# Designed miniproteins, single chains, continued (2): the designs that were tried, part 77

Each design is a single chain, and the fold is of that chain. pLDDT is the mean over its residues in the fold that is shown.

## One batch from the design tools (miniprotein)

Design m6679
Fold by ESMFold2-Fast:
Structure m6679 (fold): chain A 117 residues (1-117)
Amino acid sequence: MSIEELYEEGVKYFKEKKYLEAARLFNVVVTLDPNNIVARALAAISLYLSGNPEVALQYVDEELAKDPNNQVLRLVRDVIESGDVAKARAIGEALASLPIDASEQEVLDVIQAVLAA
């Protein structure tokens, strides 16, 4: 199974609101491609939306320890810490519309657009 097929299955579960299964698949994508920013962001958001905010914060803090200047992960952390489930869902839905090879700038622009709304 390709990394793209794993990502697409994760997106499918995310759209079905099966956030824990989505998080599992996005984490497999991150394991195979650790620099994949859209999968890293979607894994954190999916963990949060699955009802595990503490696990989601631990995940994003571990990712930020490896990449402390990553603006995408910092914004995702801020949203999770805010407790704004509606914004987290809107960000996740917008990111799930992006392809697996979306650039860090495209992911950042999408998150900032949702936060400005």
Scores: mean pLDDT 89

Design m6680
Fold by ESMFold2-Fast:
Structure m6680 (fold): chain A 71 residues (1-71)
Amino acid sequence: SLLDEAEKRKEEILKKMEEAGVPKEVQEKFEKGLENLLKLIREAKTEEEKENGRLGLDFLEQEAEKVIKEV
């Protein structure tokens, strides 16, 4: 499901950030953002709401990859 995929992606993103040596404060901000997206996905009832959750995940993953690349 999208929720299962989102939870897996959250764990993978946070693990990559930790392994790359991203500062703890930055990791915590991403963790909070990802947790908020998981709540949105869990509450999604329509395909449009699910798509918004997926776009949010893609956005945060891309932002995390930029941060990882810069360390």
Scores: mean pLDDT 83

Design m6681
Fold by ESMFold2-Fast:
Structure m6681 (fold): chain A 77 residues (1-77)
Amino acid sequence: SEDERIDRLVDEIAPNASDELKEKIREYLKKNGITSAADLTPEQRRLLAQVDPSDEETIKLIIEGKLEEAEKRIAEK
């Protein structure tokens, strides 16, 4: 189902994150029309593989397609 695909993607993006953070990521994905990994651009997938799974703000920027801002945040850590 769509919910099962989104839940798997959330676990891939933020393994071991709190249930609260996982729900926020799920909301960001839905708001941006992302229901599976296939809906992400190659650059979004690359950045999600590099981001700290607990960094909600950077994950949100990547999901929103604000890739320049996300790259800057990753570089500052």
Scores: mean pLDDT 80

Design m6682
Fold by ESMFold2-Fast:
Structure m6682 (fold): chain A 70 residues (1-70)
Amino acid sequence: ERVRRRVEALRQAFENALDQAKTKQQIEEILKRFEAFVERLKAQVTPEGQRLLDEALAEMRKAAEEKIKE
């Protein structure tokens, strides 16, 4: 329950940051920061929480790639 709420909050924070990004460099920096944050969270959660974080990270990477795409 708590992990799912944190993952959803993380997704919302990422979407908000991505919406504010104006350059490819800013998008890449945002993704890098969120990847580092997810890796730190994975060390503190259950295996189920790790799978949810991995899924969220994969979706974040895809969203960043789509936003960079011309």
Scores: mean pLDDT 80

Design m6683
Fold by ESMFold2-Fast:
Structure m6683 (fold): chain A 70 residues (1-70)
Amino acid sequence: TEEEEFAEKLLNVMKELLDKLMKGASKEEREEIAEKMMEIVEEEFKKWLAGELSEEEALERVRKRSEEVI
């Protein structure tokens, strides 16, 4: 579905940022940040589903908020 496709896009952005920005970090640190990023993805996805955000706005918010927790 379109919802599943967009969820995959958000998760791919999260994975790419985690891999790029958390290179060399400890296992514990990576797990903590990944958990926070998953919460961000879930929140922004729900806002998009509710019609509060466009796809572009949700993607931008995931990127920005993820960078803030790293």
Scores: mean pLDDT 81

Design m6684
Fold by ESMFold2-Fast:
Structure m6684 (fold): chain A 71 residues (1-71)
Amino acid sequence: AVEEVARKVRELAEEKTGIVLSEETARRIAELILAGRGNGAGVLLMSEGMSAEQAEEIVKETVEWAREKGL
């Protein structure tokens, strides 16, 4: 679960912002999303240089994708 969500976060971040997240940072974000801490995940994404709007969109799409996959 964490590895799949981390990979999705990395894909969306690169696609939408051009920012390549480290595997460690992506895993931390994935853990926050799976724990229902989307706001915390958004703050970490913003710390990597993206806007609040970009971070919110990435978290939202990752959450929707994870629900669709039963994660």
Scores: mean pLDDT 85

Design m6685
Fold by ESMFold2-Fast:
Structure m6685 (fold): chain A 104 residues (1-104)
Amino acid sequence: DAAMLAALKAAAENLAKHYGVPLSAAFRAATSVDEALDAFKAQMRAIAARTLPPAAAARLNAAIDATVARLRAATSVEEAVDAILELLGTMQQLLAEVAAEAAA
């Protein structure tokens, strides 16, 4: 579990740097996989609530819940990285669209 937590934090940090998505202090401070996943879910839901209309936020929240379930079921670092990468890509696209609409 400690090895999985370290791998998840490293993978998430590398992907966050690559895609420009910040990681929360709570995620960085997590001492278990469950704490890290709860912090990740809380961060993503908070961002959705602040940046997206209610309907879009609800859709992103559903995707977040599905991703967290995948991460809890993951038996390898590769499965975990794939799930995080897909979610970060989706989130980056949604944030870019909202930013473009706000600028218009």
Scores: mean pLDDT 73

Design m6686
Fold by ESMFold2-Fast:
Structure m6686 (fold): chain A 61 residues (1-61)
Amino acid sequence: SNLADSKARAEAARAGIADPTAAPNVELKTGVSEDGVENYVAPAPTPQAVRDFAGKVAAAR
């Protein structure tokens, strides 16, 4: 269930805190190979980013 994540995102948005786990509106360049080939993908959240986000949400309450 992702209900808790949806609630946390709504609370963060209300507090003006950026959600690092939210899907971006645009593809982001994640890297460039040595040959100059560009890779575009939605950034995946890291465990640290998820913990930081949860802390910011808690601090905003």
Scores: mean pLDDT 56

Design m6687
Fold by ESMFold2-Fast:
Structure m6687 (fold): chain A 80 residues (1-80)
Amino acid sequence: EEEKLAEEIRKEGEEKLKEGEELAKQDPVKGAEYLRESAREFEDRAVRLLALGMEKAGEVAREQALRLYEKAEEVEKKAK
């Protein structure tokens, strides 16, 4: 069920975002690094899912990667 996989990927992305935000409160550089590493993992998953013809799940993974990259940049610029 691709719809279920897409929802699970979205939840994983939300969890990684929250973990990165908490880490950034203690160390914004490490928080940004964690968010970028997580974003790359979602990019890799998106490429793999799209190669399997799972366009919806792949697009959701791509969206999570972009969101995590955006948060990493925001955290780095604001620096706590």
Scores: mean pLDDT 83

Design m6688
Fold by ESMFold2-Fast:
Structure m6688 (fold): chain A 81 residues (1-81)
Amino acid sequence: SMELEITKQLFRLTALVTTLELAVDRKNPLITREQLQEAIAQAEETINWLEKNEDLLSENEKKFIERAKETVARAKAWLAE
């Protein structure tokens, strides 16, 4: 179902955001720049898919996506240094 697919994509985005936070905020030495770049790309793809289905998202899910976009922006800024 579409609801199940949305749930799967939201869980995927949660895992990706966690990876970005571990790399940027906790400076986890086990997360490589290559892994960070891949996580950013996957997070942006997941966000894009979720936004195309925005009419099916709750307000809380939309707020989570906005926070995820902020985390991606911070990770991209850190990677550009």
Scores: mean pLDDT 85

Design m6689
Fold by ESMFold2-Fast:
Structure m6689 (fold): chain A 80 residues (1-80)
Amino acid sequence: SGKEYFLEKIEFLKELFEDGLKLAPESIKPQMKEVLEKEVKKGLEWLKENPNASKEEVDQKIEELKQKLQEELDKIREEA
């Protein structure tokens, strides 16, 4: 199902984020986690509104979330 596929993709993004967290200073980890939680929440809200989304639509949304997450994390790192 599109829901299961989306959740698998979100778990993959979390794994990539965890690798990034290992290299981050402890002082900014809470901000990074907050950004991840915010973007994941937005993705889950989108999934609730689009329960019959195709894999293609899911892939598009995941790439959008990934790009936004990366932009926000880069800003936190630059401002640290």
Scores: mean pLDDT 77

Design m6690
Fold by ESMFold2-Fast:
Structure m6690 (fold): chain A 67 residues (1-67)
Amino acid sequence: MSELERAKENARIAIGAGSLGLSPEQRAALVERYTAQVEAAESVEEVEAILKEARDAVLRLAPHLRL
């Protein structure tokens, strides 16, 4: 497995786990959007940027999930 492929898998897992606090509809939409972006990413840096955006999006939708 390439470093990029591993980063994409880890990002998909993190997006799924990080969105568990959202409603089913919000989670489905967020996971679909950001996993599609992760799949299209051509570098580890792009994957990391997408993951950060997904985390920020979760916090915007559910501010109470701030630790």
Scores: mean pLDDT 78

Design m6691
Fold by ESMFold2-Fast:
Structure m6691 (fold): chain A 80 residues (1-80)
Amino acid sequence: SELEKAKKLLEEAIKIIEEIEATEPDPERAYQLALEKISPLIKQASDLEKQAIAAGADISKLMDVGVKQVELAVLLSILK
Protein backbone atom coordinates (compact mmCIF):
# COMPACT_ATOMS: atom_id res chain seq x y z
CA SER A 1 0.00 0.00 0.00
CA GLU A 2 1.01 3.63 -0.48
CA LEU A 3 0.93 4.30 3.28
CA GLU A 4 3.19 1.30 3.97
CA LYS A 5 5.66 2.63 1.36
CA ALA A 6 5.43 6.14 2.89
CA LYS A 7 6.15 4.71 6.37
CA LYS A 8 9.22 2.84 5.05
CA LEU A 9 10.54 6.02 3.38
CA LEU A 10 10.14 7.94 6.67
CA GLU A 11 11.89 5.09 8.55
CA GLU A 12 14.77 5.32 6.02
CA ALA A 13 14.95 9.10 6.59
CA ILE A 14 15.14 8.51 10.38
CA LYS A 15 18.00 6.00 9.90
CA ILE A 16 19.87 8.52 7.70
CA ILE A 17 19.57 11.20 10.42
CA GLU A 18 20.75 8.76 13.11
CA GLU A 19 23.73 7.69 10.96
CA ILE A 20 24.70 11.32 10.25
CA GLU A 21 24.38 12.24 13.96
CA ALA A 22 26.65 9.28 14.86
CA THR A 23 29.33 10.08 12.22
CA GLU A 24 29.28 13.90 11.71
CA PRO A 25 30.53 15.80 14.81
CA ASP A 26 29.71 19.27 13.37
CA PRO A 27 26.01 20.03 14.13
CA GLU A 28 25.65 22.60 11.30
CA ARG A 29 27.14 20.19 8.72
CA ALA A 30 25.07 17.31 10.13
CA TYR A 31 21.87 19.36 9.72
CA GLN A 32 22.74 20.38 6.13
CA LEU A 33 23.64 16.77 5.16
CA ALA A 34 20.43 15.46 6.77
CA LEU A 35 18.21 17.94 4.89
CA GLU A 36 19.95 17.20 1.56
CA LYS A 37 19.60 13.41 1.95
CA ILE A 38 16.08 13.20 3.46
CA SER A 39 14.24 15.95 1.51
CA PRO A 40 13.54 13.69 -1.53
CA LEU A 41 12.37 10.88 0.82
CA ILE A 42 10.01 13.24 2.68
CA LYS A 43 8.57 14.53 -0.62
CA GLN A 44 8.04 10.99 -1.96
CA ALA A 45 6.38 9.92 1.32
CA SER A 46 4.13 13.03 1.24
CA ASP A 47 3.09 12.29 -2.37
CA LEU A 48 2.30 8.65 -1.45
CA GLU A 49 0.27 9.79 1.60
CA LYS A 50 -1.76 12.20 -0.59
CA GLN A 51 -2.45 9.36 -3.08
CA ALA A 52 -3.56 7.06 -0.23
CA ILE A 53 -5.90 9.73 1.24
CA ALA A 54 -7.46 10.26 -2.22
CA ALA A 55 -8.02 6.47 -2.43
CA GLY A 56 -9.84 6.34 0.96
CA ALA A 57 -6.96 5.10 3.12
CA ASP A 58 -7.42 3.45 6.53
CA ILE A 59 -7.20 5.95 9.42
CA SER A 60 -5.10 3.50 11.48
CA LYS A 61 -2.40 3.38 8.76
CA LEU A 62 -2.53 7.19 8.40
CA MET A 63 -1.87 7.44 12.16
CA ASP A 64 1.15 5.09 11.80
CA VAL A 65 2.61 7.43 9.13
CA GLY A 66 1.83 10.43 11.37
CA VAL A 67 3.81 8.88 14.25
CA LYS A 68 6.87 8.50 11.96
CA GLN A 69 6.47 12.12 10.75
CA VAL A 70 6.51 13.35 14.38
CA GLU A 71 9.57 11.17 15.19
CA LEU A 72 11.40 12.57 12.14
CA ALA A 73 10.51 16.18 13.07
CA VAL A 74 11.81 15.67 16.64
CA LEU A 75 15.12 14.22 15.39
CA LEU A 76 15.58 17.13 12.95
CA SER A 77 14.85 19.65 15.74
CA ILE A 78 17.62 18.04 17.86
CA LEU A 79 20.15 18.53 15.00
CA LYS A 80 19.10 22.20 14.63
Scores: mean pLDDT 83

Design m6692
Fold by ESMFold2-Fast:
Structure m6692 (fold): chain A 118 residues (1-118)
Amino acid sequence: VEEKKKELREEREEQLRKMKERGLEKNFEMAELVDLLKKLIEAVKNKDEDTAEAYVEEIKELIGEEAAERIYEAIKNRDGERLREIGEELAATEDDPARARLYRGAGIETARLLEIEK
């Protein structure tokens, strides 16, 4: 009975190890965040508040409620400079260098997208 419980725990550890070994988690999180930000910008541009709110909820799952709301406000105001500031602020408070880079990149890319969607 205990041997079967140990085997199940080892299988779960091996699955988690394989996910980490892929080395793509950081790239997937950045790609997902950028895609959601593009969709949010388009929804705001189209004045589709219900769709915009839905994308903000998905962004909250990735970067937290406060950060998501601040980004949403900056997008509504078409303030690319504030988006860059938000990215830098999030990066400054992040202990993981990889996640800090993701926040800076997201801020820069979202600001760029707002200029293109002008």
Scores: mean pLDDT 70

Design m6693
Fold by ESMFold2-Fast:
Structure m6693 (fold): chain A 82 residues (1-82)
Amino acid sequence: SGEELAKEAGKLLGQATQAARAGDEEKALKYIKEAGKYVKSAELDEKQKEALKAGATQLAEVAREKGLEEVAKAAEELKKSI
């Protein structure tokens, strides 16, 4: 269901944010890529889109603070695909 796919995407964005906080660029990028697969497969409602865009925005901000340029770029690209 769209709700379960949105929930998994949100969980993966949370894991990507934790990886970015730890400076783990490779792991953060892997979680972003996995979240993108769930986003593309889900029929998202407006509330789900808003929540996932907020999560991607927070991830991009954390990545920029940590100097993880590729993570920030990937998060912004994911946000645009939502």
Scores: mean pLDDT 86

Design m6694
Fold by ESMFold2-Fast:
Structure m6694 (fold): chain A 82 residues (1-82)
Amino acid sequence: SSSLKEEEKKLEEKLKKSKENMEKYGPEFFKKFGAKDPEKLVKEIQEGMELIVDGVLEIIRLREEEKLSGEALLEEMRRRAR
């Protein structure tokens, strides 16, 4: 199995590429959809992506380090969201 560090690295690399693609293509795309401030919308989407990735990394950590799975993992995530 890959180490926790390798899984984190792969997810961070995917986030970086997704953010770069959003910065490169997002402003023109959102301008076509009539966005008033496409650059601001891109930034807000990038921040949302970061929050999602942080959540996924926490799930990976709980699974690998604390050996949580299934319902126990979901309950711990719910506890932390409160």
Scores: mean pLDDT 78

Design m6695
Fold by ESMFold2-Fast:
Structure m6695 (fold): chain A 62 residues (1-62)
Amino acid sequence: GKLYSVSKDYNAVKPDELSVEKGDLILVLSTHANGKVLAKSMKTEKEGLVPADVLGELLGEV
């Protein structure tokens, strides 16, 4: 997957979504057709969907 920094806070509104904070590191696992990505939080080890617009800088591939 690709490692990104989070550009803005996001609070999960659905059970399949992930809450993230600005400055967190997330690993993008897959892209979904509705403009969301499946990501894993490097902080909490939880996986879920986040809007693609929370993606900041691409830091690397893992």
Scores: mean pLDDT 82

Design m6696
Fold by ESMFold2-Fast:
Structure m6696 (fold): chain A 61 residues (1-61)
Amino acid sequence: SPTQRRIAELQAEIDRVVARIQELVERSRTASPEEQARLQREIEALGEQLVALVRELQALQ
């Protein structure tokens, strides 16, 4: 169904966003203070995207 396809797409996108956040967190461990600030802003933006994706997924269930 279109709904089941959208659920699968959202789950895959959530997994990609989570993996990206984990990558950026790991990169921040060896980064300069300036790069850490940039990475933190990117992590925050991805976190907001993750919340939106989870809410959309919950609305379909």
Scores: mean pLDDT 89

Design m6697
Fold by ESMFold2-Fast:
Structure m6697 (fold): chain A 77 residues (1-77)
Amino acid sequence: MSLAEREKKTGERELELARQLVDSGDPELAPQAIRHAEGAIGAYRKAAELGTPEEAVRYQKLIDEAERVRKEAEKLL
């Protein structure tokens, strides 16, 4: 597995965890959801740097999604 593939998989796991925590609507889980969303953003940014231009477009959409989830989590605080 390449470093880019590893970062992509990390981003996917982190984003899914953030979504699940936000979907719970529990304010006590909001700090954890924010951390996972930030983890996804970081991982996808690293994957974009290591990937192709075509992949960078896909990763930007995933970063935008993770930022949206982070903002939703912040509103639960």
Scores: mean pLDDT 86

Design m6698
Fold by ESMFold2-Fast:
Structure m6698 (fold): chain A 98 residues (1-98)
Amino acid sequence: MFEDEVGLAMIRMYIGIAKILLEQGKVEEAARELEKAVRLLEELLPRASEESLPELLEAAREVAELAKKILEKDPENEEAKRVLERAERLAREIEERL
């Protein structure tokens, strides 16, 4: 659906912003952008077409990897810990549907 394409583009945008913020050492802001990406993933997944699942899985995995990188720099970042847990759970749910 068109909404899935727009949602995926927004998720990719938030992931891109988080990568840039991480490179700048802005760990708190990076975690916040990843939270936005995870929220959109959670909203899209119940409505997602089977065709969109591989791209959603890739996005969930990217969010998890970036959250891990945040935690390497700031182990106490509670938002990054929550984002990691949510992203890993979403990845498992998508894998079960594939």
Scores: mean pLDDT 86

Design m6699
Fold by ESMFold2-Fast:
Structure m6699 (fold): chain A 119 residues (1-119)
Amino acid sequence: ATANDLSPGLAVLDPETRRARASAFGTDANGNLYVEVTAEAELTDDGTVVVTVTATKAPEPITVTVSVRRADGEVVLSVRIEVDGKKSELTDPSVDLTPDASATATLREGETVTLTLPL
């Protein structure tokens, strides 16, 4: 099976809890879940965003890109998947094209990585 559609994850950090959760996923040509990544982010007191990324479903090693951007008092988290030469696209180009920080990791199904993103 090959990825047919890839949806990015997008979330705004809650100003009270300083946390966000985003999920990126993809389906195959039959509409079945093919790939899924969950990201949990926390903004620390030193201005660093710590993101824990888990590949809950992956048919092969996948590339995950996590980006954070400050916009109008908000911290925006984006999560993108690349698999089978296909990449998740964000509909908001301001989030995708001008991140303040980004990090990339390669994950296999069931793997978790912690990424540190300075703001």
Scores: mean pLDDT 79

Design m6700
Fold by ESMFold2-Fast:
Structure m6700 (fold): chain A 61 residues (1-61)
Amino acid sequence: SINALLNLSNIYILLGRYDEALKAAEEAYQLAISNPNLTTEQFVAARLSLIGVREDIRVAQ
């Protein structure tokens, strides 16, 4: 599910595994925008998580 991928992305950030974190967040975002039954809540969560992961990676470097 989208929520599982977002949770995995956050776990990877905590582990310092930034490439896996980014891939999980991007996969969640792609699933969200490809879902014909997408809720506004799911879209916002996926988009904000992708932005947050990219910023966390940028700041860590």
Scores: mean pLDDT 76

Design m6701
Fold by ESMFold2-Fast:
Structure m6701 (fold): chain A 89 residues (1-89)
Amino acid sequence: SLEEEERRRKGLEVAIKLLEEAFKSTDPVEQTALILFALDALRDPDLSPEEREKRLAFYRKMAEQLTPEQQQRLIDVGKKLLESLKKEL
């Protein structure tokens, strides 16, 4: 449906913006948090400012608990994801 296509497009746009912000950061925890948030936003792009803040805080806490090796794997995945999503837009 047109509604499903619109929701998919919004998810792509939000995820791309979050991934671009991730790769502007030099902090691997912040990069990882934004990548995890981007993956979530692809599935659920309906974000109020309050919801965005809550999800970002959640993913920052999750990222802090990961090892440097796990953070780096997610960063590598996020780079490939950003390239792939930009081609879909």
Scores: mean pLDDT 86

Design m6702
Fold by ESMFold2-Fast:
Structure m6702 (fold): chain A 77 residues (1-77)
Amino acid sequence: MDEETERGERALRIVSETAEELGLSLSGGQRQNVAASVLSYQDGLPEEEVLKSIRSSVPDASDEQIEELFRRVTERM
């Protein structure tokens, strides 16, 4: 239980820091959704499905911003 909670909080921090580096202003809900999508990728979901989920959660971001966010977050996890 503690490991899963720590994993989720760590993912959320990495997403928040990476979004700030990329100049993306994400709401708390958007950060949570991106973190959940990246954790799902780590658990074996295909990259294409994860990227579609992120895009649905952050509709104001460009495809390039979404791909860069995903790349940097997954590299740091």
Scores: mean pLDDT 82

Design m6703
Fold by ESMFold2-Fast:
Structure m6703 (fold): chain A 90 residues (1-90)
Amino acid sequence: MENLEKRIEEALKLAKELDESMTPAERQAFLNIVKKVFNIKTADEYIDLAARYVKAGKVEQAAFYLLVAADMAGISIEEVAERVRKKLEE
């Protein structure tokens, strides 16, 4: 049975740890590479990916997409996690 809320909290924790481990320059370089590799231009598409990976139990990949979505939207990782939670409830 899916414990989606616990998975979202774990992904949020991992995303924050990843963000804190990088300098602003390293973070921007990493995110630019991701945007080029996936060819995805909107934060909403990364939020959809995060929701899909949370549902699949792949919290490390979900954490990565939370961090990318937060950068693209200019919002907190916590706000992205709330948007993922809302998508999983619908």
Scores: mean pLDDT 78

Design m6704
Fold by ESMFold2-Fast:
Structure m6704 (fold): chain A 70 residues (1-70)
Amino acid sequence: VDPVQLAAAVAELRRAFGGAERVSVEELRALGKQTGSRALLEAADVLEREGIEEASVEEAARKIIEVNMR
C-alpha cells in the first residue's frame, strides 16, 4: 500500500467519523451507503467475512485501498 494514499485515506475516514480511532463494519457500511462508495461497501463486506467486527481507521483505510486495486 502506498504510504501517501494510506495517509490520505486515514485522514478522510477520520474526518467522516469525527476523529474516531476505530470504526465498526456497520459504520463503514452505513457511510458507503450514504456516499454511494462501492469501495467502502466492499471493504465492509470483506472485513465481515474475515470475522472482523471493528477495525482501526488505518486497518479500514488499508482494506479500502486493497479493494480498489481489484
Scores: mean pLDDT 80

Design m6705
Fold by ESMFold2-Fast:
Structure m6705 (fold): chain A 98 residues (1-98)
Amino acid sequence: SMEHRRLRASTTRLMNTIGVIGMKARRGQITPQQGRQELRRAVREVERDLPEAVRRRIRELVDRTVREIERATTGAEVTEILWAFMFEVQRVAREELE
């Protein structure tokens, strides 16, 4: 359906953007604070295309992920946290598509 295609496109875009942020963090190109800001921006860009139930779940995951990044001391830790977030987003999208 059009809604399923839109959800898949939006979550794929989000995962790709988060992957880039994670790589920048691993390479020391951004700080944990910048990583948090870029994560919130990436989610905001796709939120409008997400069903309300998915949007709420992703917001809860973002808030949890941001708190974990605030406690991170290295770019490698930020990368691991962001990759975990990507897997959680993929799971939420799959559950909605079923």
Scores: mean pLDDT 86

Design m6706
Fold by ESMFold2-Fast:
Structure m6706 (fold): chain A 97 residues (1-97)
Amino acid sequence: AIEELARLVTEKALELAEKLPEDPKEAFEYVNEESEKITEEVLELARRLGLSPEEVEEALERALKKVEEEIKDPNKLTMASLLIEQIRLRVVAALRS
């Protein structure tokens, strides 16, 4: 349920941070492409689990807290946090529409 969604988002955010390209343009394109794919996966899982928008927001908050605890590099943390915020905006909006 909520824990499964939080785990998915946490794993994807940590993987994105570890795999960030060194070239700034490639890093930006990578984050954008991964963000679209991850948002689709998160929305699909949320729908399969029957989660409310409020439960999705709780899962994303749990994921953000874990990401903040695990990522020590401030640039990687910023990118992972932006990913989670983009997922929040897109998934929660889709579930409320």
Scores: mean pLDDT 83

Design m6707
Fold by ESMFold2-Fast:
Structure m6707 (fold): chain A 96 residues (1-96)
Amino acid sequence: MEELKKRIEEARKTADEARQVADEALSSPSPELKTLGEQLRQAADLIERYVDEALKALENGDIEKAKGYLGMADGLVEQARKLIEKAREVLEKEKA
């Protein structure tokens, strides 16, 4: 299903972005940014884990199991996007 492949691509893109923002946040002396960076790194790790499990399910022809793992990833993607936005806001204020 083209839809499942697109969901996997979007989840991976979000995980990559979360890692990049986490690296910037963790390099800051700000305690708030260090906390946000740790949360972003954890979210990225979990997204990648569920995407890998979804891909394994698809390779085995188990579309419903793949959908289940992508459903778990969707919640983490939404949370990661909120954390990215918050971290970027704090980073911009630190530069001002």
Scores: mean pLDDT 85

Design m6708
Fold by ESMFold2-Fast:
Structure m6708 (fold): chain A 87 residues (1-87)
Amino acid sequence: MTPEEREAEAEAAYEAAMELLDEAEKEGSLSASKLSAIGILAAEARNMGDLEGAAEVYERLAELLESLGNHEEAERYRRLAEELREE
C-alpha cells in the first residue's frame, strides 16, 4: 500500500468504529458482535498508523462498557488506549 492509501484506510476504519459506537450509545446496549467489530476496526486503524484514532475508539468503548456495567472489559480497553497514547 502507498502511504496515502494507508492513511485513507486508517481514516475509514476510525470513522466506521465511531459510527458503531454512536449506534451502541443510542441503543444503550452493546452486542458481542458489535463489540468485536469495533475492536477489529480500532486494531485496523492502529495497524495503518492512526494510533490517536485507535486510542479514542478504545476510550469511548471503555466508557460505553463501564456505563453498561461491564467494568472488567472497560478497564481492559482503557489500558489499550493508554498504551497507544504513551508511545
Scores: mean pLDDT 82

Design m6709
Fold by ESMFold2-Fast:
Structure m6709 (fold): chain A 76 residues (1-76)
Amino acid sequence: MARAEALVREANDLLRQGNEYDKNGDYDKSIELYDKAVALLEEASRILAAEDPFEADVLLSFARMVRSIKNLIKSK
């Protein structure tokens, strides 16, 4: 639980930084940060899968949304 919460907090920090780079037109750096955030969200989901499958599924859905945003940035 505490480990998964730490991973989610780190992912949220990376998403915030990625959004800032996107706003500044630094798309390569934004994509790099979003990729790192997705990896952390998927790791947190794996940790939670047995104990809280609902939260694990929510985190996987969030990771998919971040990948969609990343793909949109790549098409700019």
Scores: mean pLDDT 83

Design m6710
Fold by ESMFold2-Fast:
Structure m6710 (fold): chain A 94 residues (1-94)
Amino acid sequence: MYLGAMELAKEGKYDTADFYALMLYQEGERLAAEGRYYEAGTLYHKAAEVLNSLGLTELSKELLEKSITYYQKALAINPSPETQKNLEKTQRSL
């Protein structure tokens, strides 16, 4: 599904919301690769919100689970009240 969205974006055949969700996902992947786990978790959560608003509920849940994973990694490195609150909010969204 996200691969399909990438193909549509590459072909210039995208809706603004689909493109925005794809951009958030790709930026999240980049930040995760750089070890910036909190920022990555935040972008995956935001992408999930956009996808849910488009009715892509299953893909939204996958990104919420990914967001939870990266917030947990961020907490393991640097425990913060903000990261903890965002983790709890994301867990409640599942």
Scores: mean pLDDT 75

Design m6711
Fold by ESMFold2-Fast:
Structure m6711 (fold): chain A 62 residues (1-62)
Amino acid sequence: SNLDALTEAIKAEDLAAALALLGKVDSLDQESLRALAESTTPLGAALHHAWLARHGRPLPSV
């Protein structure tokens, strides 16, 4: 699924793949949110910014 692929892209720190996959999902599951919360790279901030721009609200916390 797109959520599984997004979780793997986040864990792999693949910003381009994660941004593309984030654009294909309307909600995040707990596994994707946990992977994002554990990210210490600029990838986490970029995904939060992209989500806010698309949905008008921040990503939920785990």
Scores: mean pLDDT 76

Design m6712
Fold by ESMFold2-Fast:
Structure m6712 (fold): chain A 70 residues (1-70)
Amino acid sequence: RARALAEEAVARAAAQVAALRAAGLDPVEAARAAGMSPEDLAIVEAIAAGDYERALALAERLAARALEEE
């Protein structure tokens, strides 16, 4: 549930970060310019730093919170 949603979210975010880097763009600056929430920005920052454990933990907490609000 929350873990599976977090894994999907991190995988998608990692693909976007890789695409931005391949284009010569800073993924964190791009996310900030797009007006991402502080929580989403923290996930992008973790992925950009290669800290997938942190990114997954942050995404899992967000997913769990969303599921609790059902």
Scores: mean pLDDT 75

Design m6713
Fold by ESMFold2-Fast:
Structure m6713 (fold): chain A 65 residues (1-65)
Amino acid sequence: AATLIKVLKAAAEVFAEKGLDATTLADIAAKAGLSAATVAAILKAAGITNKVDLAVALKQLGITP
């Protein structure tokens, strides 16, 4: 739960900085202080497998940078 929120906040911040197309899992991992594999596993466990689903999740939860 707490780790997912950390990843989502990092994703929102990177999206605000670089935009959706330029954002990578490595960028999100670096911002969150986690490995890219850990971020991918957390997002997959939450049902988020691509950047579009991630953007929808951020919008639904009201998470902004």
Scores: mean pLDDT 77

